# Designed miniproteins, single chains: the designs that were tried, part 23

Each design is a single chain, and the fold is of that chain. pLDDT is the mean over its residues in the fold that is shown.

## One batch from the design tools (miniprotein)

Design m779
Fold by ESMFold2-Fast:
Order: sequence, then structure tokens, then C-alpha cells
Structure m779 (fold): chain A 72 residues (1-72)
Amino acid sequence: DPLREGLRRLLAEIPKVVEYGKKTNKPELGLQGLDRGLAMVDQVSRYVDDQALVQEVRDALEAAREELRSLL
């Protein structure tokens, strides 16, 4: 399932987006990426049977957003 594989790949990239935002002192760029990630998850969530993975990706994106927002 390419959508499920895409979600797994997104999940793996989230920590890298957070670290990049922190290291470059540009948390707003990381936040833009995470917001696009959430919009993508919302768009594809209805087409993915693995709702546990969908929720895991949402939780990780929201936690990452909170972490980067704390730097603003």
C-alpha cells in the first residue's frame, strides 16, 4: 500500500525536521513542513486501513509542532 508506506516514511522523517529546525534556528520552516504533513495525513487518512499508523503519525506531528512552537 503506497499510502501506508508514505505514512511510515513521513513518521521516520519527523525527528529530522525537528532537529533541522532547531539547528538552523528557523523553527518556522520546520513548522511549515509539519503543517503540510498534517494536511497530507488528513487528506489520505480515509484511504488507509491502518488507522493506528495514521494516529501515530498525527501524534508525532503534533508533538513535533509543540516542540518547535516552544522555540518561538
Scores: mean pLDDT 82

Design m780
Fold by ESMFold2-Fast:
Structure m780 (fold): chain A 67 residues (1-67)
Amino acid sequence: GVETETVERTFEGDEAAAFDAAAAWLRALIAEAEARGWEFLGADVTASPVGEPTVTIRLTATLARDV
């Protein structure tokens, strides 16, 4: 069968800094997952303003492996 896992992280701050941090985290997550025999299936990204020009970025990554 197939085992699936979801990993989520939220980043808040200035748009550019928040997106850079989110991208770095996702790259590291994919590399670690692949090293452990998991396949990266995809990621969902949600970004929303929090008032003043601050954004919240929510990343949800989906991983799978054969079990």
Scores: mean pLDDT 81

Design m781
Fold by ESMFold2-Fast:
Structure m781 (fold): chain A 58 residues (1-58)
Amino acid sequence: VEHIVQEAKEAGEQAVKNEETKERDLQALGDGVTSSMERLGAREAGEEARKYLEELAK
């Protein structure tokens, strides 16, 4: 569970380096981590990861 969230955060940090695609890539990462965490029964952790990615997009 924790490694999925950590991988999503690391991918988000890489995504922000490309200004043209960062919003799209961060949205896709947020959707992916939320779906994965819901399947594992950890919806709240998925939502926290999504919020982190949304803050990176600012």
Scores: mean pLDDT 76

Design m782
Fold by ESMFold2-Fast:
Structure m782 (fold): chain A 97 residues (1-97)
Amino acid sequence: RMEEADRVADRFIERVEEYLKKNNKDTVSLEELEEIAEELKSESNEFERELLDRILERAKEYLEKNQKDTLSLGEIRLIVLDVLSELREELEREEEE
């Protein structure tokens, strides 16, 4: 499960980086981030889609909390790492039960 989470997270970050490079931009809006995630969801299983939704929700909360409209690649990477850290703890607890 964590290997699948790490792979989809890496692909998501790579697609964001490619999007920024292609459009000569340093930041993405939540709408642009949702579009990138939706494309990746078409290739993803249910678990990976749920992880992408969780990343989007965390990104939305981050934008609201910091009164921002856009995210840098660095901010997206930190959000993804935070979500993966929480997921890892949840999966470890589930495996012990």
Scores: mean pLDDT 80

Design m783
Fold by ESMFold2-Fast:
Structure m783 (fold): chain A 63 residues (1-63)
Amino acid sequence: SAKEERLEKAVKEVLEIEPGLVRRAIAGASPEEVQAEFDEAVRELAEKYGVSVEELKEALKKL
């Protein structure tokens, strides 16, 4: 379905930002800063693809 395709694209974009967040943590960003940046990216991608933050988080857990 179109919704499943949008959710898959959102998941893929979250996975593409993850190496950058890992590099931020290695460079000395706090766990709280990294989590805040991740949560903001998930929120923006959910809005961009027209899915809920909860749906996107559930899809990420199933990987």
Scores: mean pLDDT 81

Design m784
Fold by ESMFold2-Fast:
Structure m784 (fold): chain A 78 residues (1-78)
Amino acid sequence: KLAEAEALVQETLERVQALVLEHQDSVPQSVLQQLLSEFLQRAAALVQQYLAGKLSVEELRAGLDALVEELRARLEAA
C-alpha cells in the first residue's frame, strides 16, 4: 500500500513539475506559489486518507488526477 502511494505521488509530482515549467513565465510567481501550496495541501490530505484506510487506491488515483486537472485549468486562467 505504501509503495503504491509513493508511485502515485511521484507520478503526480512529475506532472505538476511539467505544468510549472509550462506556465512559469506567464503566471506571476506569487500566484504560482499560492496555487502550488493549495494543491500540495489537498494532495497531502488525500494521501493521509488513503494511508488511514479511508480511500481505495482507485479513489486516491482519481483524486490526484482531478487535482492535477484543476491545477492545469487554474494555471491556464491565471
Scores: mean pLDDT 83

Design m785
Fold by ESMFold2-Fast:
Structure m785 (fold): chain A 68 residues (1-68)
Amino acid sequence: SATLEELEARFEELLEELRATPRDDTAGILALMSRVAELQAEARARVPREEYDRLNARFAAEAAGILA
C-alpha cells in the first residue's frame, strides 16, 4: 500500500541519519530516537498489526546492524 511504502521510506531515512550520526553526538542521537518513537507510534496507528510487525522487525534488524 502507499501508506506502507511511505512508512518504509521514512524508516530508511532515519536509518541513513543514524549511520551518519557520530556516536558521541548525544543530542543528535536522542533527537533521532525521539523521531523513531514518533514514527513507530504513527505506523502502529496507520497500518494493520501484521504489517507493522514486519516493518518494525526489518527496521530493528537494520538498526541493530548499524549499532553493533
Scores: mean pLDDT 81

Design m786
Fold by ESMFold2-Fast:
Structure m786 (fold): chain A 97 residues (1-97)
Amino acid sequence: SSQMTEAERRAAAEEARRLLEKHGKLNELREKLLELMARGDMDAIDALVKENDTVETREDAAETAGVLLGAAAGLPEEERWELGEKGAREVREEAEK
């Protein structure tokens, strides 16, 4: 599959939201990111991250995106979470350079 439908993006965002909530990681920024990702609004995502340009915001965005991409790919719950953790780690490592 070359492109997700809006329904598929919405389903992936809902799965990602549930996993973030299960891990106690759901916050206002992540809720907003999930809604924008579900819409496929890349310009709005970029604007939100730039408005709050901190390592913490970039880590939150990367972890949320990783979990969502894992859900969209139909990965098992543990692998979805690992993909999110990997994204956040890569942001931290880049910030240390």
Scores: mean pLDDT 80

Design m787
Fold by ESMFold2-Fast:
Structure m787 (fold): chain A 65 residues (1-65)
Amino acid sequence: MEITEAELYEAFALIILGIGKADPSVSEEDLKKLENLVSEAQRAYEAGDVEAARKYLDEAIKIAN
């Protein structure tokens, strides 16, 4: 099975969002920021901007921590 970069980013984005949603200590504000960054990452990779997608995903990971 071939895992494309797009599939990898989508999987990571969904995992990070899931972690944020599962943690009740994450504020509504931080959760919205996380969802927005995940959406931006998905939009960037759909546009073929892999570098921007990685940057947004890194920012989402920092909020999820």
Scores: mean pLDDT 69

Design m788
Fold by ESMFold2-Fast:
Structure m788 (fold): chain A 80 residues (1-80)
Amino acid sequence: SMMKQKEIEELKRESMKKMEQGIEDIKNVDSLSKEKVRKTLQEGVRLGGETNKKAGSVSDELSQKTEEVGLGAKKLEEEL
């Protein structure tokens, strides 16, 4: 379905945007709540999971960005 493909593409775009925003927010954690940054990262990953479920397959691009989020989240919790 073309509508299903469009929905998947929109979810992927929103997921990538949220994950990229969360990664950028980590750089400003001194002026941002860790909880706010954590929620942004979690929402991005959640949308990525929804994208994969609707697609019936795992997106390599989403997997790579989720790995970057995992590294950033580790720094946020352990080093900041």
Scores: mean pLDDT 82

Design m789
Fold by ESMFold2-Fast:
Structure m789 (fold): chain A 112 residues (1-112)
Amino acid sequence: MYGERAGEAAGRGDDERAYEAGLEAARAAERAGREAGGKDGRLAGEIGEGMGLVAMGMSRAGGESDREAGEMGAYAAAKGSEGMGERLGEKGRKGGEAAAKAAAEAAERAAE
């Protein structure tokens, strides 16, 4: 759920704003995971950040627009945080969910 919302929100801007939304989503996932879930939440947020940044880099390497890169980055940051959190058990799930939510909210704010 948060992945789709994050990607959609990032994609609403122009190319520059969408790319910025993807970066802000990745950063927000790391920050929220660190704050919410101790070591397991931190790992979930870090994986979300890494997946978001990798998705943006792969999108650009494939010749996609900055808007597409921002959409994919925001989606991957939220989806990666939540998915990794689920694998880490209850404590990681809470941190990963908080990271995914923060990624979606950050993408919405950056895209206006």
Scores: mean pLDDT 84

Design m790
Fold by ESMFold2-Fast:
Structure m790 (fold): chain A 61 residues (1-61)
Amino acid sequence: DWIDRVKALWDKAKQGKLSSKELNDLLKAGVSFSQEQADSFLKKKRYKDAEKARKSYQESL
């Protein structure tokens, strides 16, 4: 049952449908995964969000 939910969330991440909230829910549930896999999915979304946040922060400076 638990594995089924994890696989569904990973499938969504691969398709770019996972939100930050859903990822947080996965982590809050105590699920752990490899750094390489997390990097592969999160880097695409986090990179875009990080760029926006960095630009906004620099604008404030």
Scores: mean pLDDT 59

Design m791
Fold by ESMFold2-Fast:
Structure m791 (fold): chain A 70 residues (1-70)
Amino acid sequence: KEKREEALKEIAETLLKLGDAADKLVEAKKAEKEGKKLLETSTDPEKIEEGKKLIEEAKKTREAIKAGKI
């Protein structure tokens, strides 16, 4: 098999991972903003818990991207 063709596949896979990471960062930013809004504007314990979960999930996503996992 040609070495160049293997390199092109590797690059394509890397670009797909970078695209996924960018999408995940956008979603994490939206989730963090929504979670903060729920915590700031809600007095409902259920909504406060929902806000905390959104922030925690956003944090996990950012940490995973920073670690190069997605």
Scores: mean pLDDT 75

Design m792
Fold by ESMFold2-Fast:
Structure m792 (fold): chain A 68 residues (1-68)
Amino acid sequence: EKEKEEELKLLNEATKLISRAIQAFLDGDDAAFDEVLAELRELAKKSKNPKLQKFIDSTIAALEAARA
């Protein structure tokens, strides 16, 4: 199904960005961290799946809470 393949591609991109955000957090690179979170927000807007959008939004919130 085309929709499932599109969701998998977005999920794979989200997981790559999440890994980059964690690495930037561990490195203390606030600029890179903020840039990656902005990319995650844009990725969530491209998703047509509300579950994937919620997953990305929840992950962004958790990453921001960890930095605070």
Scores: mean pLDDT 81

Design m793
Fold by ESMFold2-Fast:
Structure m793 (fold): chain A 63 residues (1-63)
Amino acid sequence: HMQRPPLTEEERKAVEKALEYVKKGDFENAGKILADLGRRSNAALTPEELEKMLKAGEEYKKK
């Protein structure tokens, strides 16, 4: 089990923006932001982090 460095300011902003899309239920735009993060840092987010965000959005959309 490895400890990763904290997110940079750019990565934090992108994650916050992705969370806004998840709150809206716009998983497509959230996924685009996460994919862009993955390209820039190669290890910004794992598939597990992406799946967590999708599940959080689904739980939030209970109506």
Scores: mean pLDDT 62

Design m794
Fold by ESMFold2-Fast:
Structure m794 (fold): chain A 102 residues (1-102)
Amino acid sequence: DPERQARLQEREQRFLENIPSLIEKLSDVELLSLEELEKRMKEALENNDQAALTEAVSAILKNALLGRLSPEELERAIELLREANFPQEIIDGLELLLKQKA
């Protein structure tokens, strides 16, 4: 479907153009290891702690957007954000970044 492909390309381009703004919005988010953030996210989900969940997923997103993750770590970060029901548009954008690292 050419219209679907055009919409995907427009969405991907929009995501790439918005990365600097997303990083700026996350400027105050502390950078922790992906392993520690996974633990914090799972504990937040188990305890239904929305504030702790938001903090953990924001830190995972920041690590991914800064290019600090290996391809394997980025794939794991994408999986964690899916488990946290993060917006599909952001997930699709991170999958694009993962493909560029391959």
Scores: mean pLDDT 77

Design m795
Fold by ESMFold2-Fast:
Structure m795 (fold): chain A 74 residues (1-74)
Amino acid sequence: KKEELKKKLIEIAKEISNITGLSTEEEKELFELIENEDFEGVREKLEEILKEWDTERIKKLVEEALKLLEELEK
């Protein structure tokens, strides 16, 4: 359900933040975009992370997050 999907998306965002070393402010911004259902903003942030961090682990996490985002947009 919607709240469960948001929770999963936040957990993936936390894992990405831990790997990439996002600042507390950058991490907070990403969480606020998720909570406010600014799905375009979330997608843009994930794509920026993927461009900077071209690793298989980050690619997998971003892909999982984008799938959750698509479910939230339905």
Scores: mean pLDDT 79

Design m796
Fold by ESMFold2-Fast:
Structure m796 (fold): chain A 64 residues (1-64)
Amino acid sequence: SMHDKGRKALLEAADIARRTAEQLKREVLEKRDGKPPSLEEMREIFVEMMDVFGTKLEELLAEI
């Protein structure tokens, strides 16, 4: 059903966004020699995660 396809798209977009956030966090930690990210870096990771989520959700929903 379209509802099931929409739910699958939502979960897939969320997984892609989560993996993007994990990769960005890893890159920041490596750049900072294991020091925790700054508040600004955490904000930027969160914004990028949300942007990826929205973009991927829109792309996946367009294929339904």
Scores: mean pLDDT 83

Design m797
Fold by ESMFold2-Fast:
Structure m797 (fold): chain A 75 residues (1-75)
Amino acid sequence: MGAEHLALAREHAAEARARLAAGDVEGAAAAVQAAMEHLGKAAEALGEDHPEVRALAEELTPVAEAVLAALAAKA
C-alpha cells in the first residue's frame, strides 16, 4: 500500500539524517537508498504529484546530495 511505503520512507529518511549528523556516512547512504526505494513505491501507488510524496522527495534530496558528496570526498 502506498501509505505504508510513504511511512517507511519517512522512517528511513529520519535515520539517514541522524546517521549523517553522527558522521556515519555509509549508514546514512544505506538509509537514503532504503528511503528512496520506499518513496518510489509510494509514488507508483499514490502518484508522483501527491503532496506527501513531493514533500518527502524535497526533504530527502538535500540529504541524498550531502551523502553523495561525503562519499565522493572519501574516494
Scores: mean pLDDT 83

Design m798
Fold by ESMFold2-Fast:
Structure m798 (fold): chain A 77 residues (1-77)
Amino acid sequence: IDEAEKLRKEGRHEEALKIYEEEAKKGNAVAAADLAFMLAMRGETERAREYAELVEKLGAKEVAKQLRELIDQVEAA
């Protein structure tokens, strides 16, 4: 995911998002969490919740809880 982080820092968000999606599909909970965060920050709260659910299914329940709290705050703003 270092490559995806570099792309994100360069403003190449769509390319970074594709790499995070591919890694999340491989069962990488960190990539799924990063993707959920990126989607939430873009205002795509529905898609962010889908990936937060994936994070929970991959065993990172505490991270998924934090992501849902962030998404709730974005929706309330």
Scores: mean pLDDT 78

Design m799
Fold by ESMFold2-Fast:
Structure m799 (fold): chain A 84 residues (1-84)
Amino acid sequence: SLKEKLEELIEEIEKLLEKENPTKEEALELLRKYKEIFLTEHPDVILGVGRVLLAIGLEIDLELTGDVRGVLEELKEILEEELK
């Protein structure tokens, strides 16, 4: 289910945040998985597109700032809000 996939993604983010030095490439892979979930599983196309745009914004922030941890924390908060 969508919920199970989002919960799995949160667990992957938490594992990366436990690392001393999570990489930009690892964060980009999680953002790719997030976009894939919302393109393939979301029943509302408009909401799905909105979530993909949020992920693109985080990818841009990551490229401009290099703040891997901050981007991962923001993605986790977005996912936790989706599960409410």
Scores: mean pLDDT 80

Design m800
Fold by ESMFold2-Fast:
Order: structure tokens, then C-alpha cells, then sequence
Structure m800 (fold): chain A 61 residues (1-61)
């Protein structure tokens, strides 16, 4: 599962990795909601997901 792989990669618990992945999914969801229809939806989703991951790291740091 993605959470276990992320936990091993970052040296954190699986539970913390799940929080990061949830934040990434939430960020991606917000990116979809704020993307322009037909333009750069994927780029906006990627940026929002990265921001969600960064926010989750701050929360667990």
C-alpha cells in the first residue's frame, strides 16, 4: 500500500504516512475544484497535492 511505502521512504509511522496521503488527496481535491475547466487541471491538482503534503508535514513535525 502507498502509506507503507511512504512511511518507509520518509522514516515515519504508517499512521503518519496515511495523514500525509490524506492531506495530498485533500489538496488534489481542492486543486480540481479550483482548476479552470479544460486548462491545466492536472497542473493545479499536482500543485495542490504538493501543498497538502507540505501542510501535513508541518502538522506532524
Amino acid sequence: PAAEALAKTLGISVEEAERILQAARDGAQKGREHSLPGEEGAGNIGTAAAQGIADAKREIA
Scores: mean pLDDT 65

Design m801
Fold by ESMFold2-Fast:
Structure m801 (fold): chain A 93 residues (1-93)
Amino acid sequence: MEELKKKLEELNKELIELMVEMEEAIFNKADDSKIKELMDKLEEKIKEYEELYKKFKEASKGGNLEETIFLTSSSIVLSGGWFMINVGKRILS
């Protein structure tokens, strides 16, 4: 359980860093290839995060408040990641 939580925390940090880099690339009007590269990396990390999040959610089934807060925070990060991917798709269209 602790190992799964640690992996999610590490992926969360990587995901936030990728989102920031993508925002910066969009703001600075980077070329389509750079935006596509960041989108692909973000999508890969989001999919990995979703799998671990599902496992953590199933294993945390027991009413622990701390775990519920962590799951809620994780859900917000996933939503933000998917939002950034949709923004990138619109730019590349």
Scores: mean pLDDT 77

Design m802
Fold by ESMFold2-Fast:
Structure m802 (fold): chain A 80 residues (1-80)
Amino acid sequence: MLQQVINDIRNRYSDVRGVASSVVMLGHQGMQGTDDSMGDYIRRALDLARSSGVVDVGRDSLLLVGRAYGRDDLVNSLLG
């Protein structure tokens, strides 16, 4: 499941594939952790996307990860 999400996002965002993959991995770690750690991982993923100039790709990637875990509403809430 995670590898499929990574591949889908890498194919969708080919120009920023490395950043997109790292954002997905951070989102996945957030989803596998506690609710307290999820906010930290989401923040780290958004900071990585922002420093790379691709905040929109970061937000979209995190929402796709949230959807894969059935928690897209929670992720959307954390994104603002």
Scores: mean pLDDT 73

Design m803
Fold by ESMFold2-Fast:
Structure m803 (fold): chain A 65 residues (1-65)
Amino acid sequence: SEENAQKAKEYFDQARELAKQGGSKQEIDQLNQQGTFYAAESSPEQRAEVLAHAAAQAREAKAAE
């Protein structure tokens, strides 16, 4: 559902912000796991958009190096 896709994006965004703040790996991993769970529960089209969002954020993180 659209709500599940939105929740997935929010969890991935929270994981990224926590990582920027030097948060614990365990908490970051838990947020990413929740994001993945909600992404899997969304429609195929919405899941593709969520994965594209996560990939874009990963590229930005690497570009900061």
Scores: mean pLDDT 74

Design m804
Fold by ESMFold2-Fast:
Structure m804 (fold): chain A 91 residues (1-91)
Amino acid sequence: SRLKFKESEVTVKEGETAVLPVESVDGKEIRYEEGLNVVKKDGKTIDLAADPRFSIRKEDLSLIIKDVKLEDEGKYSLAGSETEATLTVKK
């Protein structure tokens, strides 16, 4: 099954932790081995290993962004999904 971000809009304040929950397209249980390691921002692949602020939470496979910066604002998607989540960052 394909995975997607559950929320189309997420709003956080600068310096807070952003949580972007994930769901399966068919609404079934999500498994870690289904490959959440390929995340895109504004159509470009993010290297999660290059920025330690980005991680995938094992319990629910949410994308976690710690110490959110204004430049983290944008449209996030998972590989193989056309559905985007828009992250808005406020001061």
Scores: mean pLDDT 73

Design m805
Fold by ESMFold2-Fast:
Structure m805 (fold): chain A 97 residues (1-97)
Amino acid sequence: MSPEERRKRAAESLISNAEAFLAKAKEYAREMKRAGETVGPEVARIYGEAALRAAHSAKLAAEAAKLTLPEYSERADRIIQEADEVEAETRRILEEL
């Protein structure tokens, strides 16, 4: 496999993983809110911590994709921005639990 074909496949895998982690982060953040309203703060904290870990993974994968292939920079930057927003909101809710 050529170095260019390897870079393209690596970038495609990284951006796909970034999107999957971002989706999980958003899902865990929703579960955190639901648990806080129904089960209680202890379960909400577990989901909140999971959301923060998923958001962090999304940012790392997106940054790696951006560095691997500049074509993905705009898409990666959107994922990073949305992950930062999920992290900020999740941290605020966790501080109020």
Scores: mean pLDDT 89

Design m806
Fold by ESMFold2-Fast:
Parts: C-alpha cells; structure tokens; sequence
Structure m806 (fold): chain A 99 residues (1-99)
C-alpha cells in the first residue's frame, strides 16, 4: 500500500519535473529561468515531504497550490500547464490512498 503510493508519487513528480524542464527550456529571460529552476527544487522537496506525510493527499495538494503560484509569477500560461499536470497527479494519489 505505502509502496504503491510512493510509486504513484514518484511518477507524478517525474511528470511535473518534465513540465518544469520544458518551461525552463522555453524561458527567454535569465530571471524567468532562475525562478523556474527554484520552483523545480521546491517541487521535488515538497513532493518528497508529502510522501512521508500522515495525510499525503492534503500535503500534495498544498505543494501543488504553492507550485502553481510560483509558476504564475513566471508565466500565466505555464501556470495553467502545471495545474493540469498537478490535477492528474492528485487523482492518481487519491486512488492509491483508497487501497
């Protein structure tokens, strides 16, 4: 059960990392690139913390909300992409928690 949750969370993290990396590659300003790189580090740390949480769904949701706010500072269009990937990841984590 916990192993399945970890597997699902790791796959969700990989998808978010891939989306953030695309954002970094698309960034045209050094400031935007630096902000997105900081977001990547925060996303990895926050999602790893969520996996160890007594309430993984709530912890993951809070992490996604914070990442969306940071993405919005870089680009509103990119924030929408992060939100969509995050919503899909959250649904998979909810399924894993339901046993």
Amino acid sequence: MKEKLKEVAEKALQRLVEELQRGIDEATSPEQKELLEKMLDLAVAALQTAIESDNPVEAFKAALEKMEELARQASPEFADRVRKVGEEALKEIEKAVKE
Scores: mean pLDDT 72

Design m807
Fold by ESMFold2-Fast:
Structure m807 (fold): chain A 80 residues (1-80)
Amino acid sequence: GEVEKLLQQAKELEEQAAKIKEDADSAVALLQGMADSGASPEARQMLNELASLYKKTADAQAKKLLEQADKLRREAEELL
């Protein structure tokens, strides 16, 4: 039914948001690992700045997907 369709779409958006965050966390961990593995102070700062930027971008993308999912869940609740 319509409720099931909305809940499935919300779940897919939530899963996409989770994957974006997971991929970003992995990328951040790799960049931080490189910074800690004998990089120069300048290279370490650059890697940490890239990690911060990557995380901020991913968090913003995930937030938009979660807001869309929340809207779909509210629409499903209105149909109950």
Scores: mean pLDDT 87

Design m808
Fold by ESMFold2-Fast:
Structure m808 (fold): chain A 62 residues (1-62)
Amino acid sequence: AEPLYAESSSVVTDADGRSSTSVQLQFSPEVRERLHEAAAAGELRDAADFAALLARILAELA
């Protein structure tokens, strides 16, 4: 089974030798679909709503 989420990071170096690090959070398709549904319903208003909803989705899928 796929993990419900995964974290990946990458480092990019430009022509001037400057390095930047980016972090990506990857969610399973099922988690993404539930988040899209909640956003369409207006449940994602702020970061606290997002955190609470994400915790609920992860608990339901675990």
Scores: mean pLDDT 68

Design m809
Fold by ESMFold2-Fast:
Order: C-alpha cells, then sequence, then structure tokens
Structure m809 (fold): chain A 78 residues (1-78)
C-alpha cells in the first residue's frame, strides 16, 4: 500500500509540473483515499496530500508538486 501511495504522489508531482492539473488532482485524490484507509500513514502525510490537492485545483503546479513530494518523503521516512 505505501509503495503505491508513493508512486501516486510522485506521479501527481510530475503531472503538476507538466501543467496537467486534472491528472495531478486525480492522482492526489486517489492517494488521499488510500492514505485515509491505512492507519499506519502519518497524519502529516495526509495533510500534505490535502494541501497539494488544493494547490493543484488552484493551478499552482509548483505548490502541488512540493506538497506531493513532502508527503512521499514522510512516507519513506516512516
Amino acid sequence: MVERLIELLEEAARKAEEGDFEGAVESLREALRLGEEDPSVPQAAIDAVRYGLRKAEQGDGEGAARAARAAARLLRES
């Protein structure tokens, strides 16, 4: 589960940097859903995904990518 979550977050960051905000939002929504279903996922990572979702919806690709990478890092360090 964690490996798939990290994959989705890295995909979301790449899409956001490419200007594919719809794709970034889709990947971040899937990541949020999986993260909320797994009680071992740190709340800070879930909060970062929610923040990234908001940034992607606002067309802030840099903000969305940074948030997605922060969430992925928290998952790798856990």
Scores: mean pLDDT 84

Design m810
Fold by ESMFold2-Fast:
Structure m810 (fold): chain A 69 residues (1-69)
Amino acid sequence: LEELENLLKEIQKQLELDAESARMDAGVKATLEEAKKRIEDLNREIASLLQQITDVLNELIKKLEDFLK
């Protein structure tokens, strides 16, 4: 999951650099900006999923600690 999140960030940064190119027309630049936004949204979804996994693991750890006491 961390590797996927880092990959999405790298793609997002590359798209941002491409969108800044002086040689691109406005239509191409707009399309790259939309792609960048979609990658940002996916990255936020991955972060949210990781938080949900962390919350479940913390609840399980707490239950196991209580069981072992």
Scores: mean pLDDT 74

Design m811
Fold by ESMFold2-Fast:
Structure m811 (fold): chain A 80 residues (1-80)
Amino acid sequence: MSPFMKQLLELLEQAVNSKTEEELISQLNKLIELSSQHPDDPVARAVKIMAEHMLTQSFEEQKEGVRNLLATLKDIVKRE
């Protein structure tokens, strides 16, 4: 697993376990920052777009979004 993918999964697990909207928004901003460091990676570009979109959504929708994203990325890693 790449260092980027490992950091991405760790941030997503922290986001899923966020207990407040402020904590979740902080994790989403960290996902955007990390993804911005890997502009040529299609996974990074997709995560950045999804995280930016989640910032415009309700807390409940944000929680669902990060949970679904984490599940998708874990599935991708299992296929590698």
Scores: mean pLDDT 82

Design m812
Fold by ESMFold2-Fast:
Parts: structure tokens; C-alpha cells; sequence
Structure m812 (fold): chain A 99 residues (1-99)
């Protein structure tokens, strides 16, 4: 449900902040994908669109030259998920980290 999804997405956010290598940033994106799967979207196109956007960020993170770039792409994935789940508090925190 939505509450479990929000909790898991916040765990992904904390993992990105503490990521010391590219693999840990990629693991955070996988947690964000699992959070999105826990959301009971009424619109299948909205659900698929959100997943495809996050997968795009995962590809960018995998191609990143260093940990800092990988973390930025992971934060973008979490931001897209937070906005779609209407977690405005988490979305604002992620936007501040991306400045």
C-alpha cells in the first residue's frame, strides 16, 4: 500500500545520502523501483510511465563516471517516485539535495 511505499522510498533516499560507491547508489534505485511497485496505481499508463522514467535514471547511474554522478541520478529517480506518490515532504528534501 501507499504507506509501505512511502516508507521504502524514504529508505532509498537515506541509502543514496550514505552511498560510498556506485553500487550502493544503484541499490537505492532498485529500492525506489520496489516502492513504486507497492503503489496501487489506478492508471496503468501512469504506473508504467513512472517505472520507465526511473529505469532511465538507473541506466544513467550505471553509465555515470563517478559516485557523485550516480548519486545525482539516484536522487532524480527518488524525486520522480516521490512526486508520483505525492510525498511532497520527501520531494522537497530531494530537490534541495540536487541544488
Amino acid sequence: GREEAIKKLREAYEKVLNAKNKEEALEAIDIAIEAVKLVEFEDVARYVGTLLRIIGHKIDAELAKNVEEAKKHALKAILDAAKEMEDEELAKKVEEELK
Scores: mean pLDDT 85

Design m813
Fold by ESMFold2-Fast:
Structure m813 (fold): chain A 58 residues (1-58)
Amino acid sequence: SRYQQRIQALEDTARILRESLRYVEETQDQKTVEEFRRGLERALELIARRIEELRRQL
């Protein structure tokens, strides 16, 4: 269904964001890592909330 496709896209986005954090941790200074991590945590919370909203429509 369309909802399943949207959920999959959000799950894929979350995976990419987590991979991006690992790359930043490997290549950047501590201050940059901490600032990026805070932004990423907010983005992942938004994604998780949207996935749960979409699951309730199934």
Scores: mean pLDDT 86

Design m814
Fold by ESMFold2-Fast:
Structure m814 (fold): chain A 57 residues (1-57)
Amino acid sequence: SSEQQKRLEKARELAKQLSEYIKQQNFDKAREIAKELEKLTGAKIFLPSKEQLLKMG
C-alpha cells in the first residue's frame, strides 16, 4: 500500500540518521531517532548506555 511504502521510506531515512548520530556520538539524538523508528516499525531497537557507547567509540 502507499502507506506501507511511505513508512518504509521514512524508516530508511531514520535508520540513516541514527547511524550518523551514533558515529557523531550524539547519544541523546540517537535515542530520539531510535524511538521514532520503533514507533514507525513496531520493532524494538537496542541502544547501549551513553557510557557503553563511549567505550565503543
Scores: mean pLDDT 73

Design m815
Fold by ESMFold2-Fast:
Structure m815 (fold): chain A 62 residues (1-62)
Amino acid sequence: GVDPAEVAEGIALIQAGILASIEKRPVEVDLEVDGNKVRATVRITHPDGSVEERVIEVEVKP
């Protein structure tokens, strides 16, 4: 079978990639895994050098 945590990580990374594409800016992604939950902290660097953080949380039912 597939590990629910791996599925959640994949979904979080896809969502982060979509966000990067929409914003059209470089992004840095930090992943935190907690069982079947994955939190992706996406850091977006704007042209003025400011950094915006957004959190994507994905949970896959076992």
Scores: mean pLDDT 73

